# Designs tried in a protein design run: designed miniproteins, single chains, continued (5). Part 22

Each design is a single chain, and the fold is of that chain. pLDDT is the mean over its residues in the fold that is shown.

## One batch from the design tools (miniprotein)

Design m16736
Fold by ESMFold2-Fast:
Structure m16736 (fold): chain A 109 residues (1-109)
Amino acid sequence: SAREVLRAAIEEASERLEERGLAADASGDLAEAERLLREFLEWLAEEGRLAEFREAVAALVRELFTRAGMPEAEIDEIVALILSDDIERTLEGLRRALERMAEAARALE
């Protein structure tokens, strides 16, 4: 169920980003991307799914970054932000996770 919520969330978020033309490295559009993600998190809260989404994303982030060899202290900080009851802190955690994923992807090629 948590994985299905996460897949649906990723699908909806990616569709909204595509509609706005917010493809990779649009630094000028980061504020708009953050607003869309905030609106999405608020929608999940209205549906009563925000806690399940937070848990699913936090688990995925921990798994991926542990496998990538990231220090546990850094993983714990990002996960704690994502699991926060404050939408702005959850958003900051997601932003940090995406930035670290982008750095890892850049290191591969």
Scores: mean pLDDT 71

Design m16737
Fold by ESMFold2-Fast:
Parts: sequence; structure tokens; C-alpha cells
Structure m16737 (fold): chain A 98 residues (1-98)
Amino acid sequence: SEAALERVRELARRAIELARQGNFEEAIRLLQEAIKLALGLLDAGDSETAARAAEIIIEAIDEVIRIAKEQGAPKEVILELEILRGIALILLGIAKLI
């Protein structure tokens, strides 16, 4: 679980860096990978680590949305990020109930 949490932190940092470069396609891909890792933790019964991973992902998505809006990214990019944020929030809610 610690290795998975470190991987989520690294994916989050890299996604923000790519967003700063205007590479929202790759940033979204890394955020999707981070969500898959958090879902894997939840499926494995590691709800505490899954909750922590979801919190990191939500913070990263909020930062990427801020960057996207500041750079005038297409509405579709912002919508994709908001959908991912919703998925991460649902994951966090489920992880905290278990």
C-alpha cells in the first residue's frame, strides 16, 4: 500500500507538471492511472490508503483545473477533469464508509 501511495503522489506531481506545459491529454491520462491505483487499493480492502490516495488525486485535479482555466484550455478538457474529480470524490466517500 505504501508503494501504491508513493506511485499516486508521483503521478499527481507529474500530471500537474504536464498541465503547466499545456499537455492536458497526458495529465488526464496520469490522473486516470492514479484513480485506477486507488480503486485497486479499495478492491484489495486497503480502504485507509485508498482514502489517502483519493485525497491526493482530488487536490491534484483541482490544481490541474486551475491551470487549465488560467491557460484557456478547451471546455472539453475542463469537463473531463471535473468528471475525474467526481469519480475521485465517490471513491473517497466509499473508502471512508468501509
Scores: mean pLDDT 91

Design m16738
Fold by ESMFold2-Fast:
Structure m16738 (fold): chain A 91 residues (1-91)
Amino acid sequence: AKEKAIAALKEAAALSDHPEATNKSIDTVANSTNEDTVKAVEVAVKYLLAQGITDSSKIGSRVAGIMIEAVGLMIEKGISLSEALELLGIK
């Protein structure tokens, strides 16, 4: 759900080269609609399962990485989360 996705994003942010900027991106996502965030997580999970990734911890880590990139695109380009995922080729 939204709360777990945000927690995973913040954990991944601590491992990034730019944790402060990444945390600002996460706060932007936290202020988005719950439905948009849940749909984005579902799309990312389906994408990873289609690639043969079935381990839940790997899925969680990869979803967090995808969401960080998508949020970066949202802030950089002023686009929606769904549009950012589409630009990343995730459907």
Scores: mean pLDDT 68

Design m16739
Fold by ESMFold2-Fast:
Structure m16739 (fold): chain A 77 residues (1-77)
Amino acid sequence: SLEEKLKEMVRRAKKLGLDEVVLRFPDTPEARQELEELKAFLESKGIEYEVREVEGKDGRTYLELRISKEAAEKLLS
């Protein structure tokens, strides 16, 4: 599930001493739908997030979802 994937990423970020969790989505209809479902899930939990448009190493556009460490810790409780 998206929730379990997020919790795993948060646990890894904490182990690595990172201050945020970052998820990249390609600019495809399927990935945009997954991002919208994830945004709805985060909003239902009261978790703050940011979305940015970035260029990947392959020269393609990606949407990057960012969650601060403080906000992401709400997923682990």
Scores: mean pLDDT 78

Design m16740
Fold by ESMFold2-Fast:
Structure m16740 (fold): chain A 91 residues (1-91)
Amino acid sequence: SLNQLVKPTEELRKLLKEVGIDSETLTLAQLINAVREYLGKKGLFDPEDPRVADLKGSPLGKIFGVDRIDLSDIDALRERLLKHTELVEEE
């Protein structure tokens, strides 16, 4: 669920602070939006295809272990982000 509360790893949290997110936990939807803001702020979107980001040599690329991501594939992006978060149990 995109409303799932998650706690990002410390390395991912450092990047989220670059886009003004200092919360220890956020929803998965908020995390996806924060990653998109980070990519835009750092100029990592492919100028030929803005659905794709070039992560080569970036801190986010190091965290994900990949040089390129497709942001239009929400399911793949969600799965990748969940590997770098802890699930927060609600009540």
Scores: mean pLDDT 80

Design m16741
Fold by ESMFold2-Fast:
Structure m16741 (fold): chain A 100 residues (1-100)
Amino acid sequence: SGAAVVQEALEIIERARAGELTREELEALARRERERIEELIARVRERGEVTDEEALELTREGMLYAAYLEALSIRSDPAERERLREEVARLEEELREVVA
């Protein structure tokens, strides 16, 4: 459910704030999610259509990726925080276009 992925995203941020996730771990998790999102987008684009299940999965993966970037921003300088925010905005725009 949508509520479940929101809770998972919040837990990621909370764990990072508590120091339970290192920067290296967050960067590795973010990279893995980005690769998964890119693979899903590539498959959808090659086929020329998106299923409801794929749209839901892209939304879920995108939310988790955004949570990892938000978690990384907690201990980042202002310039890095801006870069991470722009990266999230760019992905949200791409996902909205892919599932439209």
Scores: mean pLDDT 85

Design m16742
Fold by ESMFold2-Fast:
Structure m16742 (fold): chain A 84 residues (1-84)
Amino acid sequence: MEEEIERLRLAVENLQATLDSLERDLKAGVDPELIKERATGLQRVASEVARRAEELGHDELAEKFRELQTRASDLIKKAEELLK
């Protein structure tokens, strides 16, 4: 249990860093199709770990993962707008 919660905390930090990098890359003109693909993967992972945090009753971690899921969804929409 404790080790799983520690891994979830590290997952928040890793997903935040990845999302920050993807947001920066999109602003820098990196291929929007690539950003959309990576953000879609991150959104899926964030959704899965959010559900796991909820099952463990760790509302704070679940909330952080749901926030990351929302940010990834917003990034996907921004990338899609650039593909038009």
Scores: mean pLDDT 85

Design m16743
Fold by ESMFold2-Fast:
Structure m16743 (fold): chain A 55 residues (1-55)
Amino acid sequence: SAREEALRKQLERLSDEELKAYGFEVLDSKDPETAEREVIERLYQLELQKRKERG
């Protein structure tokens, strides 16, 4: 979806420090378990994996 692609591109543009901060926001401050949270967590984990595989 357009929203999913926009989030993926946003995460790809973040520095390692900014991505870590985003992770704290997603994991600690997102109260409701929603389909949107599931998508956010999936894309976040994929970006972490890509960076791990590159390093």
Scores: mean pLDDT 73

Design m16744
Fold by ESMFold2-Fast:
Structure m16744 (fold): chain A 90 residues (1-90)
Amino acid sequence: SEIMKEVVEVGAEVAFLQIRLSLLKKYNEKAKENPELVKEAEETLREAQRLAVEAEEAALAGDEEKARELVERARELVKEAEKLIKEIEA
C-alpha cells in the first residue's frame, strides 16, 4: 500500500540521519564543541524513530489514518533533525 511505502521511507530517513549524526559526533570538530545541538538532534531523531515504529504498527493493523498521521509527525521531526545536523555541519 502507499502508506506502507511512506512508513518505510520515513524509517529509512531516520536511520540515515542517525548514522550521519553518529559520524559527526565521532569525527566533526564543531559537533564536539556543540554537545547541546548534538543532544537535541539525537532526541529529535529518537522521537521520530518511535513515531515511525508506531506508524508501522498502525499500518500493519490496517489503521491507515493513524499511520498517516504518525508518518506526517515523524517527517516533521526528520525535517527538524536535518536542520540541526546542517547547523552542526555549517
Scores: mean pLDDT 89

Design m16745
Fold by ESMFold2-Fast:
Structure m16745 (fold): chain A 80 residues (1-80)
Amino acid sequence: MSREELKEAVDKAAEIAREKASPQAATLFLRGLEAVKRMLDAGEDPELVKNAARLVIAQAEKAGMPKEVADEIRKILDEA
């Protein structure tokens, strides 16, 4: 997997969260994804970036993101 593919996956995850999660859950998720994007821009290992993204998804889910939305986002990141 390239960093470009992972960046596209992160951007798609952000779009899904904005469309399908509540504004509050989406805001929390997007803030977490800012840290993930910084890791990508810093040239961190793609596996570490994916693990960070999974933690952000899990935190957003606990904060009220619907399970179906969280699962859709996980699938996109796993396929990247």
Scores: mean pLDDT 79

Design m16746
Fold by ESMFold2-Fast:
Structure m16746 (fold): chain A 81 residues (1-81)
Amino acid sequence: MPSVEEQFEEFLEKFREGAKQAAADAKSEEELNATLALLRGIGEQEARKFAEEHGLSEEEIKELVERIREIVDEVRKEALE
């Protein structure tokens, strides 16, 4: 069975792929920023739900949310190349 950490890494990979696809579909920088802001909110909510299901601490939840933010920032930078 994959560990809690491995399960979250799988979620992050799927989230990254979805974010990259959404960024590729954006018609303008304004649309890109709006779409990524929405996806960040969704990702943070899903990360919190995952943490609640696995009994993680508030500190651990903050770390998971930070990883979602990092992925969104990375995708935004790549899309603006």
Scores: mean pLDDT 82

Design m16747
Fold by ESMFold2-Fast:
Structure m16747 (fold): chain A 68 residues (1-68)
Amino acid sequence: MSAREEWLALLDRVLADPRLSPGQAALVREMRARLEAGEDIPQALLDGLAADPGLAALLEEAARAHMA
């Protein structure tokens, strides 16, 4: 798959995680919408992701599951 398709699959897996807070879901949905539109993810969204260790942990879990 393309890098965009791999990122979309990862974000879809995170969005399905019941541990995701409404605020975390909003950030992930915005990232997904940008990728779906063929846009780059803005640095501000990446900074928001980096500032949330709980969301970072969910993304790491999703990445491991995606690779398995």
Scores: mean pLDDT 77

Design m16748
Fold by ESMFold2-Fast:
Structure m16748 (fold): chain A 77 residues (1-77)
Amino acid sequence: SEKIEKAIESFTEEDIDALIEAAEKAIEAKKEDVLKKLEKLFEELLKAYKKIGADEEIIKKIEETLERIRAALKELE
């Protein structure tokens, strides 16, 4: 959705770092339902940021966080 892409593009670096911290806390707490929602959110973030040509370091942080979310979900099943 173009509206979702524009909303994501309005996120500051601080907003992205806060989302990464929330994901790390959800992984530690093994909150499966929250992790499933975060997986979808981080997939949308990654897609949008790659599309706009965002900084490689930010893209890498999003990719690494998404990988950790997916690994945590596999361990819960």
Scores: mean pLDDT 79

Design m16749
Fold by ESMFold2-Fast:
Structure m16749 (fold): chain A 82 residues (1-82)
Amino acid sequence: KEEEVKLRRELVNELTRIVSLAKKHGDDELVAEAHRAMQALLKRDYEGLKAELQRIVDLAREKGLPSIVEEAERALKIVDKL
């Protein structure tokens, strides 16, 4: 129970960083995907969250945005512990 609360807090922080980075790069597509990931997290839809995070990794790799890849991969590792 405490572990889930901690992991969910870490996921909120990672997703907030992804949104911030996507906004700095002016990438509306990545901002939209990060918002979908946040909505999945709020609904406790962890399978949907994984799918959105994987989409963010794939898009960020295609766009050459390594900081967003790193944050999204970190978030994927956290969601696997839920």
Scores: mean pLDDT 87

Design m16750
Fold by ESMFold2-Fast:
Structure m16750 (fold): chain A 65 residues (1-65)
Amino acid sequence: AEEEARKQLEDFRRSYLENVRRYLREVHGLPDEEIDRKLAEVERRFEQMLADAEAAGLTLEQVLS
């Protein structure tokens, strides 16, 4: 269960970050350097969200659904 949830989390994270990078590039026309800074912020928010969810007793499956 935890291994499956971790795999889903990693797949979701990679897909999400790639979609955000593409969105920032194509919709907002940001340069790669600025996109990298934005992605670092997104990763921080993602980790904070997971930490908050775990503290609230939510499972990774519930966070990802």
Scores: mean pLDDT 73

Design m16751
Fold by ESMFold2-Fast:
Structure m16751 (fold): chain A 67 residues (1-67)
Amino acid sequence: MPVVKVKAPNIQAAQAAAGAAWAVPGVTRVTLDPETLTVTITAEDEEAARKAKEAAEKAIAEQVKAQ
């Protein structure tokens, strides 16, 4: 199963990214490391992993704009 990692600038962006990634069909696991602000996403296939990464990065961009 493919694994992708996304780094967030703060905990709010990391939480938004984790939630957005988990909403993507085919995502089997999402782990948030609060110390490194890294969201680790495990998906069933490469397409689900790509969509989850895109969703997480979009969520981070929206949270950064809100600061």
Scores: mean pLDDT 81

Design m16752
Fold by ESMFold2-Fast:
Structure m16752 (fold): chain A 99 residues (1-99)
Amino acid sequence: MDPKELLEKGKEAFEAGDYAKALEYYQKVIEVSEDPRLIAEAHYYMGEVYKKLGDEASALAHYQKAADIYQKLGLTTPEYIEASTELGLALIQEGVAKL
């Protein structure tokens, strides 16, 4: 079982609009991968799925999990994860998430 292949299948499902299947593949990456970077990427893409579903709280939680993994590795958090976390927080705090 290849975690990179699971991540790619998740991305394919996401691009196809099959968000339930995308979440299933990303969850499998988290469960079977020993690579923290792949786990962080899976959390980021789960955040993107929840954002598409309008669940901004779940999206933010997954973006924060991805950022936490990079910080624990002593690596710079990618700007796309940092920006997604910041935007998610702003939308929840300003109350526009419930429009």
Scores: mean pLDDT 77

Design m16753
Fold by ESMFold2-Fast:
Structure m16753 (fold): chain A 100 residues (1-100)
Amino acid sequence: MESKEKEIKELIEKAKELKEKVLENPEDEELRLAFLDTLYKLVELGEVELAVELVKELAEELKEKNTEVAKKILEEFAKKLEELGYKEAAKELLEYKETL
């Protein structure tokens, strides 16, 4: 296995690349799901707060172009976090969604 730190770095770079693609094509469900899957991998590695910040960054940039997709991404990630037992992180994302 690669080191955990190397895996985290590679997932961060992948999330940033996918963020730019989602911003270009907000209605592309496959790109949105690929972005979320990358965040789920970060959560599995224990990087919950980092994954929360990355999804908030996408939502902040996306809200001016497609507010509904921004809210949908936040809701989908919050639901997954709650299912994984990260209830406080899920609540933070749902509260942030209400500010959009």
Scores: mean pLDDT 84

Design m16754
Fold by ESMFold2-Fast:
Structure m16754 (fold): chain A 81 residues (1-81)
Amino acid sequence: SKEEKIKEYTEIILKELEKMLKEETNPEVQAAIKEGMKKVEELAKELLEDKSVSLEEAFNRLKSVMHETLEKVDALRAKAA
């Protein structure tokens, strides 16, 4: 189902972010990853409640939040170097 596919993609994203968080020692980067994970979880909940959103739109929105999180992580790492 659409709901199952959204849940599966959300879990893939969260597992990748959790892996990054476990390997990260910079507290500012850790905070950015945690914020990204929270945004992914909140968006996934909204997408599961909104039956009008297509699967493609849901995936694009989840991917967008992940990419925004990765960009923030990269920017913080560049400042720390």
Scores: mean pLDDT 86

Design m16755
Fold by ESMFold2-Fast:
Parts: C-alpha cells; sequence; structure tokens
Structure m16755 (fold): chain A 100 residues (1-100)
C-alpha cells in the first residue's frame, strides 16, 4: 500500500541523511504526535522515544544509520496505528527534509 512504499523511501533517505536532517525529522514526529494523536499516553510515548533518539545522536556519534532508520520507522508505524492520515503526511514532510 501507499504507506509501505513511503516507508521504503523513508528508510533509503534516512540511510543517507545527516544528523541535522534526522533531528529535523524527529521534530516533525514530535509535533505530529502532539497535534494529531488523541491517545495522550501514546503521543507522550512517541515524543519521549523521539527525544531519546535525539539524545543518543548527541552522545554516540558512531550510532549505525540502520539503527537510526529503524527507530524512526518504528515511531512512524506507532503513529500510523493511531492516525493513518497524520502519519502519511508526516512521512511526506520528512521525505522533503531528507531529499530537498
Amino acid sequence: GEFEELLKKLREALLKASDEQVKQSLKVIQRTALEHIENLSVAIGIVLQAIGLEFDLDINPDIPKEEVAERIISLVREMYKENKEAAIKAVKEILKILTG
């Protein structure tokens, strides 16, 4: 489906992304979770996981790009379970950051 094709593109783009682009993508995830996920416990969980990845990027410069990509894809999959339209829109916004 459309979402799985977007995740494939997202994975490929994240493997080539700078840390700055990854951090900008994590800000999109945090904003989308807070604005569009009605389940506050899930929204807070996604925000905390995104903040944790930002922290890991700052303290571990050798974190594998594959691990970073999988953690971001996991967050987007969690968003998709709660709000499919918001998750798809977030992935499209992230792809513009990573490919523009």
Scores: mean pLDDT 90

Design m16756
Fold by ESMFold2-Fast:
Structure m16756 (fold): chain A 103 residues (1-103)
Amino acid sequence: SMEEKREEAERKYEEGKKAFEEGNLEEAYKHYLEAILLYLETGDYERALELAKEAAELFKEVDPKSAEFFAEVAKLLEEGRYEEAKLLVEIELGVLEIKDAVS
């Protein structure tokens, strides 16, 4: 349900914050992306934008490439390009899944 997806999004966001605080940057990146995707799937575009902006700033000094990715997601969302933002996040999560499978 949409409510269950929102609860999952909040949990993924909390997991992402915790992973970042613990120095687990790859896990933090993945969890932020998962949270953003779930908010996009439920039509919570304002919350998805908020998380993308937060993550872009959070990763800026420690992982500039991840920060740039979140900044691009935020830009698409600010421009109302919701389907493109969703596709970009889905592709990135798919790439991460492949990397995890070969490690």
Scores: mean pLDDT 88

Design m16757
Fold by ESMFold2-Fast:
Structure m16757 (fold): chain A 74 residues (1-74)
Amino acid sequence: MELSEEEQEVLEEFEKEVREIIREGLETGDVAAALARLDEVAARTLSKLSPELQARLREQVATLKANLEAMLAA
C-alpha cells in the first residue's frame, strides 16, 4: 500500500499517543482507563486515514486491546 506523507504523520502521532497511554496505564495500574483512551484515540485517528489504512489500524488496535486485557487479567 502507498502511504502519503500526511498518512505517515498521522500514524506516527497515533504511535506516540499509544506509547503515552501504555506508559500511564503501567504507572497508575489503571489498564481499564488505558483501554478507554486507546479506543478514543483510535476513533479520532481513523477519520484521518484512507479505507485501506483504517482496516490496518483496526487490526493494530485489536492487538493492543488484547495485550492490555491480558495485563488486566494478570
Scores: mean pLDDT 76

Design m16758
Fold by ESMFold2-Fast:
Structure m16758 (fold): chain A 92 residues (1-92)
Amino acid sequence: DEEYKKLEIEFLEEAIKAAELLIEERFEEAFRLLYEMARKAGTATLSDEEFEKLVKEFLEKLTEEKIKRIKEIAKKELEELKELKKKIEEEK
């Protein structure tokens, strides 16, 4: 339980940081963190080269409307992640 709880909290802390980076419009850093999390979890399907290409293409196509939407989603996720972390810390 303790070791599993620690890993779960570490994952949530990384997810919280990614959400904070998105709110700050630090998209490249946020996507890199999410990609590293996916690699650590063994769920990453993209190569490093494919990842860099997708990030570049995303940034080139980014509009003010998309930025606003990303920030709104990230802000909501940040609150949910903080609540989940608190709940896990309080349960056992």
Scores: mean pLDDT 80

Design m16759
Fold by ESMFold2-Fast:
Structure m16759 (fold): chain A 62 residues (1-62)
Amino acid sequence: SERIEAIRQEMLNRAKELEARRNAALAEAAQNPSQREKLVNELLQEIAEFNKEYQAKLEAAA
């Protein structure tokens, strides 16, 4: 399905942006240990929401 392929391409582009933010957040956590747990938890929540959104979009397009 062209619609499913378009959604996959959009998610791949967003995944690249998320990976860049993840690398930045991990670098910040290394520099600020007191904020490490908060930054890691926020990142895990963002990844979980991204996966949930991606799954929902694919199901809606099927």
Scores: mean pLDDT 78

Design m16760
Fold by ESMFold2-Fast:
Structure m16760 (fold): chain A 96 residues (1-96)
Amino acid sequence: SKEERLEQMEKVRDYVLSQLPPELQEKARRFYDEVVEAALNGDLEKVREILREAKKELPDTAVGVAGSIAAGVAYLNGDVETALEIRRIMEEILAE
């Protein structure tokens, strides 16, 4: 179900956060929360801003997971175009 997939994404998020240094965990959680909210609103410019700022402060693996979760959440809410654009934005930022 959609609810079970959202729960699995939250477990992946929490696992990835647990692998970060303690001093980065709170910051990474805020980036995840903000990028998911922007994705749910279809705010692609805000997604780009958040992921670019996250790349300055977090490992690329954490940024990639944040972008993937944001795209996944948009997709599960039926917003396929936003999900695909978030994937593209994430790939562009990770290539910088």
Scores: mean pLDDT 85

Design m16761
Fold by ESMFold2-Fast:
Structure m16761 (fold): chain A 99 residues (1-99)
Amino acid sequence: SLLEQGKEYAEQLKNAKTLEDAMSSLSKIEKIALEAVKRKDTKTAEEIVKIMTKATHEWANKLESEGKIKHATFVLMRWIAVEGDVVVEARREGLPVIQ
């Protein structure tokens, strides 16, 4: 299911050792969230967004604890962009705002 894929990619994000791996995982999570929106499965889309938010913040916090503040900021900014893309697509499909 899309939700199971979302959980898998969130774990990949949490365990990412490089910025590139984290960005790759975020892109995969974005694609499945957008797929859920296109299927008009608002409940799955909302759960994927919640999982993404948690995983992204956990990874950013890890980077901050390692003194990599700029990398943490970059990942958080990318998350904001992903969330925006999902909200825009949901509105385009006539679905309620995911939040």
Scores: mean pLDDT 78

Design m16762
Fold by ESMFold2-Fast:
Structure m16762 (fold): chain A 90 residues (1-90)
Amino acid sequence: SLLEEFQKIIDRLQELAPEYAEELTSIANKLIEAYNAKDLDAFKEQMVELARLLQRILAATKDPQVRARIVALSSELFMTLGEIRVELVS
């Protein structure tokens, strides 16, 4: 499922940025809560907060290989969230 794919990407990001694991978990839980409530506005707000957190993680990441992996996972994450968002309006 899309939620299962979403959780796998979050888990990989937490492995690459363990200092941000609690913040990633907090936003992920709020996104899942908004999805279950069918609250599109709350879902979009949490997508913005997730984007801000990923910008902070990238700003703190010095290793170019780790940075490239975070960029790739972020792309996959927002593609998956876009598909989940389509389900919310269907």
Scores: mean pLDDT 89

Design m16763
Fold by ESMFold2-Fast:
Order: C-alpha cells, then structure tokens, then sequence
Structure m16763 (fold): chain A 65 residues (1-65)
C-alpha cells in the first residue's frame, strides 16, 4: 500500500515517528498486512521514550484486535 511504502521510506530515513503513523494507517487499511505489522513493531522499538513505546504498542494491539 501507499502507506506501507511511505512508512518504509520514513523508517529508512530514521524518522520513526512518521514511520509509526504510516504503518498504523497501512494496518487500518489491511489488518492482514504482516509486513506493515512487523515494520510497525520495529519502528515502535526504535522510539527512544519508554512511555511512548508503551502507548504505541497499546495502539498496535487495538489495530490488530
């Protein structure tokens, strides 16, 4: 999807915040997109703030429920 491509570009640029946003939209459009799910988990794990990572993991759980 366009969001998966944009997310991967942001991830490669080190813009983990933008990558997380795009991968969330990719999963909302296609919850079965395993590439987007794995890439989102990687992007979340790269965020420097522990509280921020916890919040984003909760959102990922909501999107894949």
Amino acid sequence: SAHTQAGLAALNAGDYETAVAHFREAIRADPSDEQAQMALALAIGSLPDEARRAAELAELRRLTA
Scores: mean pLDDT 80

Design m16764
Fold by ESMFold2-Fast:
Structure m16764 (fold): chain A 79 residues (1-79)
Amino acid sequence: SLLDLVIESLKRQLDYLVANKDVEGLKKLLQQMIDWAKQQNLPQEIIELLQEALEKAEAGDIEGAVKLFNEALELLEKT
């Protein structure tokens, strides 16, 4: 589906940012995803996972941020 293609694109973008140690890019992507999720009225659980991922990234816990972002993408796949 189109949604599956979008999710795979986001996973590749996330992998690229992590591989390049682009913390600012990761925070920007997370903020853009939060704004988009709110505009699309996505389930609150997805929005909360993305917000928690952003908090982890801001605290320097990049591994924790990536884990939560992937959990949000898994829930999005089920929507």
Scores: mean pLDDT 86

Design m16765
Fold by ESMFold2-Fast:
Structure m16765 (fold): chain A 86 residues (1-86)
Amino acid sequence: SLKKKAEELKKEFERLGQEMTDAAERGDLQKALEYAERAIETLEKLIEVLEELIKKGDKSAEPELELAKETLERLKALVEKAKAAL
């Protein structure tokens, strides 16, 4: 259940990342920002699921959690900078 939820959240994050890139390439910066904010929310949910997996003994989720947290910080910084420029 949790492992499947993590997989679904990863796929959603990848989809939102692609939608964000496509919108930015079209010059639709507002829509790109909206996809980026949804990607942040999806990544925060993924982090919660990964933390629960670790709590239940799945130590293989630890490197993935670290990467997800790093990605979240980078994406939040990018979104904050983009909002300041709009």
Scores: mean pLDDT 87

Design m16766
Fold by ESMFold2-Fast:
Structure m16766 (fold): chain A 75 residues (1-75)
Amino acid sequence: MEEREEEIETLEKIKEKAKKTLPKEDAESATEMLEKISELIREGKIEEAQKVEEEFIKEHPEVARKLQGIGLELA
């Protein structure tokens, strides 16, 4: 349970970096995805969080690549 809070804090930091680094439209798409993943992690739905990441990578591959550049590890 404590490790999940640390993961959520990491996602919050990446969200703030995305807002500063990415263009407006890319930042909005990225923050929506990161918030959805954080919510799923809080609920313990890790498998569903992974599916959200995979769908985002397929729909927005360039944005996903930029997020990896700022420290988001996508599986």
Scores: mean pLDDT 75

Design m16767
Fold by ESMFold2-Fast:
Structure m16767 (fold): chain A 69 residues (1-69)
Amino acid sequence: NEEFAKRVGENIKRLLSEDPSDPEVQALGIMTLSTAPESIRQDSIDAFLAAMAAGDADRAGEIVEKAVK
């Protein structure tokens, strides 16, 4: 669902801009990405965790938004 993925990505961007290490946001991102196609699932999770570790809230949200169709 495109609207759902967009809203999740936007919420991740906002929440990580307030607390870059929020474990609830990390869990939300991983849970959402676990529904991605198997061929991109692990790569998307790895990219998301790398973006969070770098403090790149915009990248983390984009990864979640683009992985869910």
Scores: mean pLDDT 77

Design m16768
Fold by ESMFold2-Fast:
Structure m16768 (fold): chain A 90 residues (1-90)
Amino acid sequence: SMAELERQIDLAMLMISLAVTILSLRRHPEDTAAAAEALEKVLARARELDVPEAVLAAVEEALAAAKAGDVAAALAALRAALDELGRAAD
């Protein structure tokens, strides 16, 4: 159905946003503020899409870590969010 296709596209776009944030943070670990801004938008969109609680929790953890300047914790939480979102998209 169109609704199923639209949901798959929306979830894929969230996965791309998370992957881009991981790549950006790996390349520019000093720029946690940009990562936090991106993650606030990802979190808002994830809530709109009613993603599983495990995805929301991982994105919230990544955002908190990015706001604290903890690059290692932010990357770990981002990988967890991407893994959980991948499961939700399958």
Scores: mean pLDDT 88

Design m16769
Fold by ESMFold2-Fast:
Structure m16769 (fold): chain A 70 residues (1-70)
Amino acid sequence: MSKREIVERGAEIWLSSEDEGLRAAGRVIAEELKAGKSPLEALRIAIEEARKRGYEGVAKMLERMLKELE
């Protein structure tokens, strides 16, 4: 799978999650991808927003994913 496919599928799954932090992350990623950002840039923005909103666990999960895709 491409990096884009992995990130897009992740966002789709997270948007349907019962966890509010995951839904917020999925929404940020989907919006940033729609705005023309790369998958890695969308992840970086989602990490920043998760931290600002206090979703520390989500931010750490996204950081691990970003590191694995770099």
Scores: mean pLDDT 85

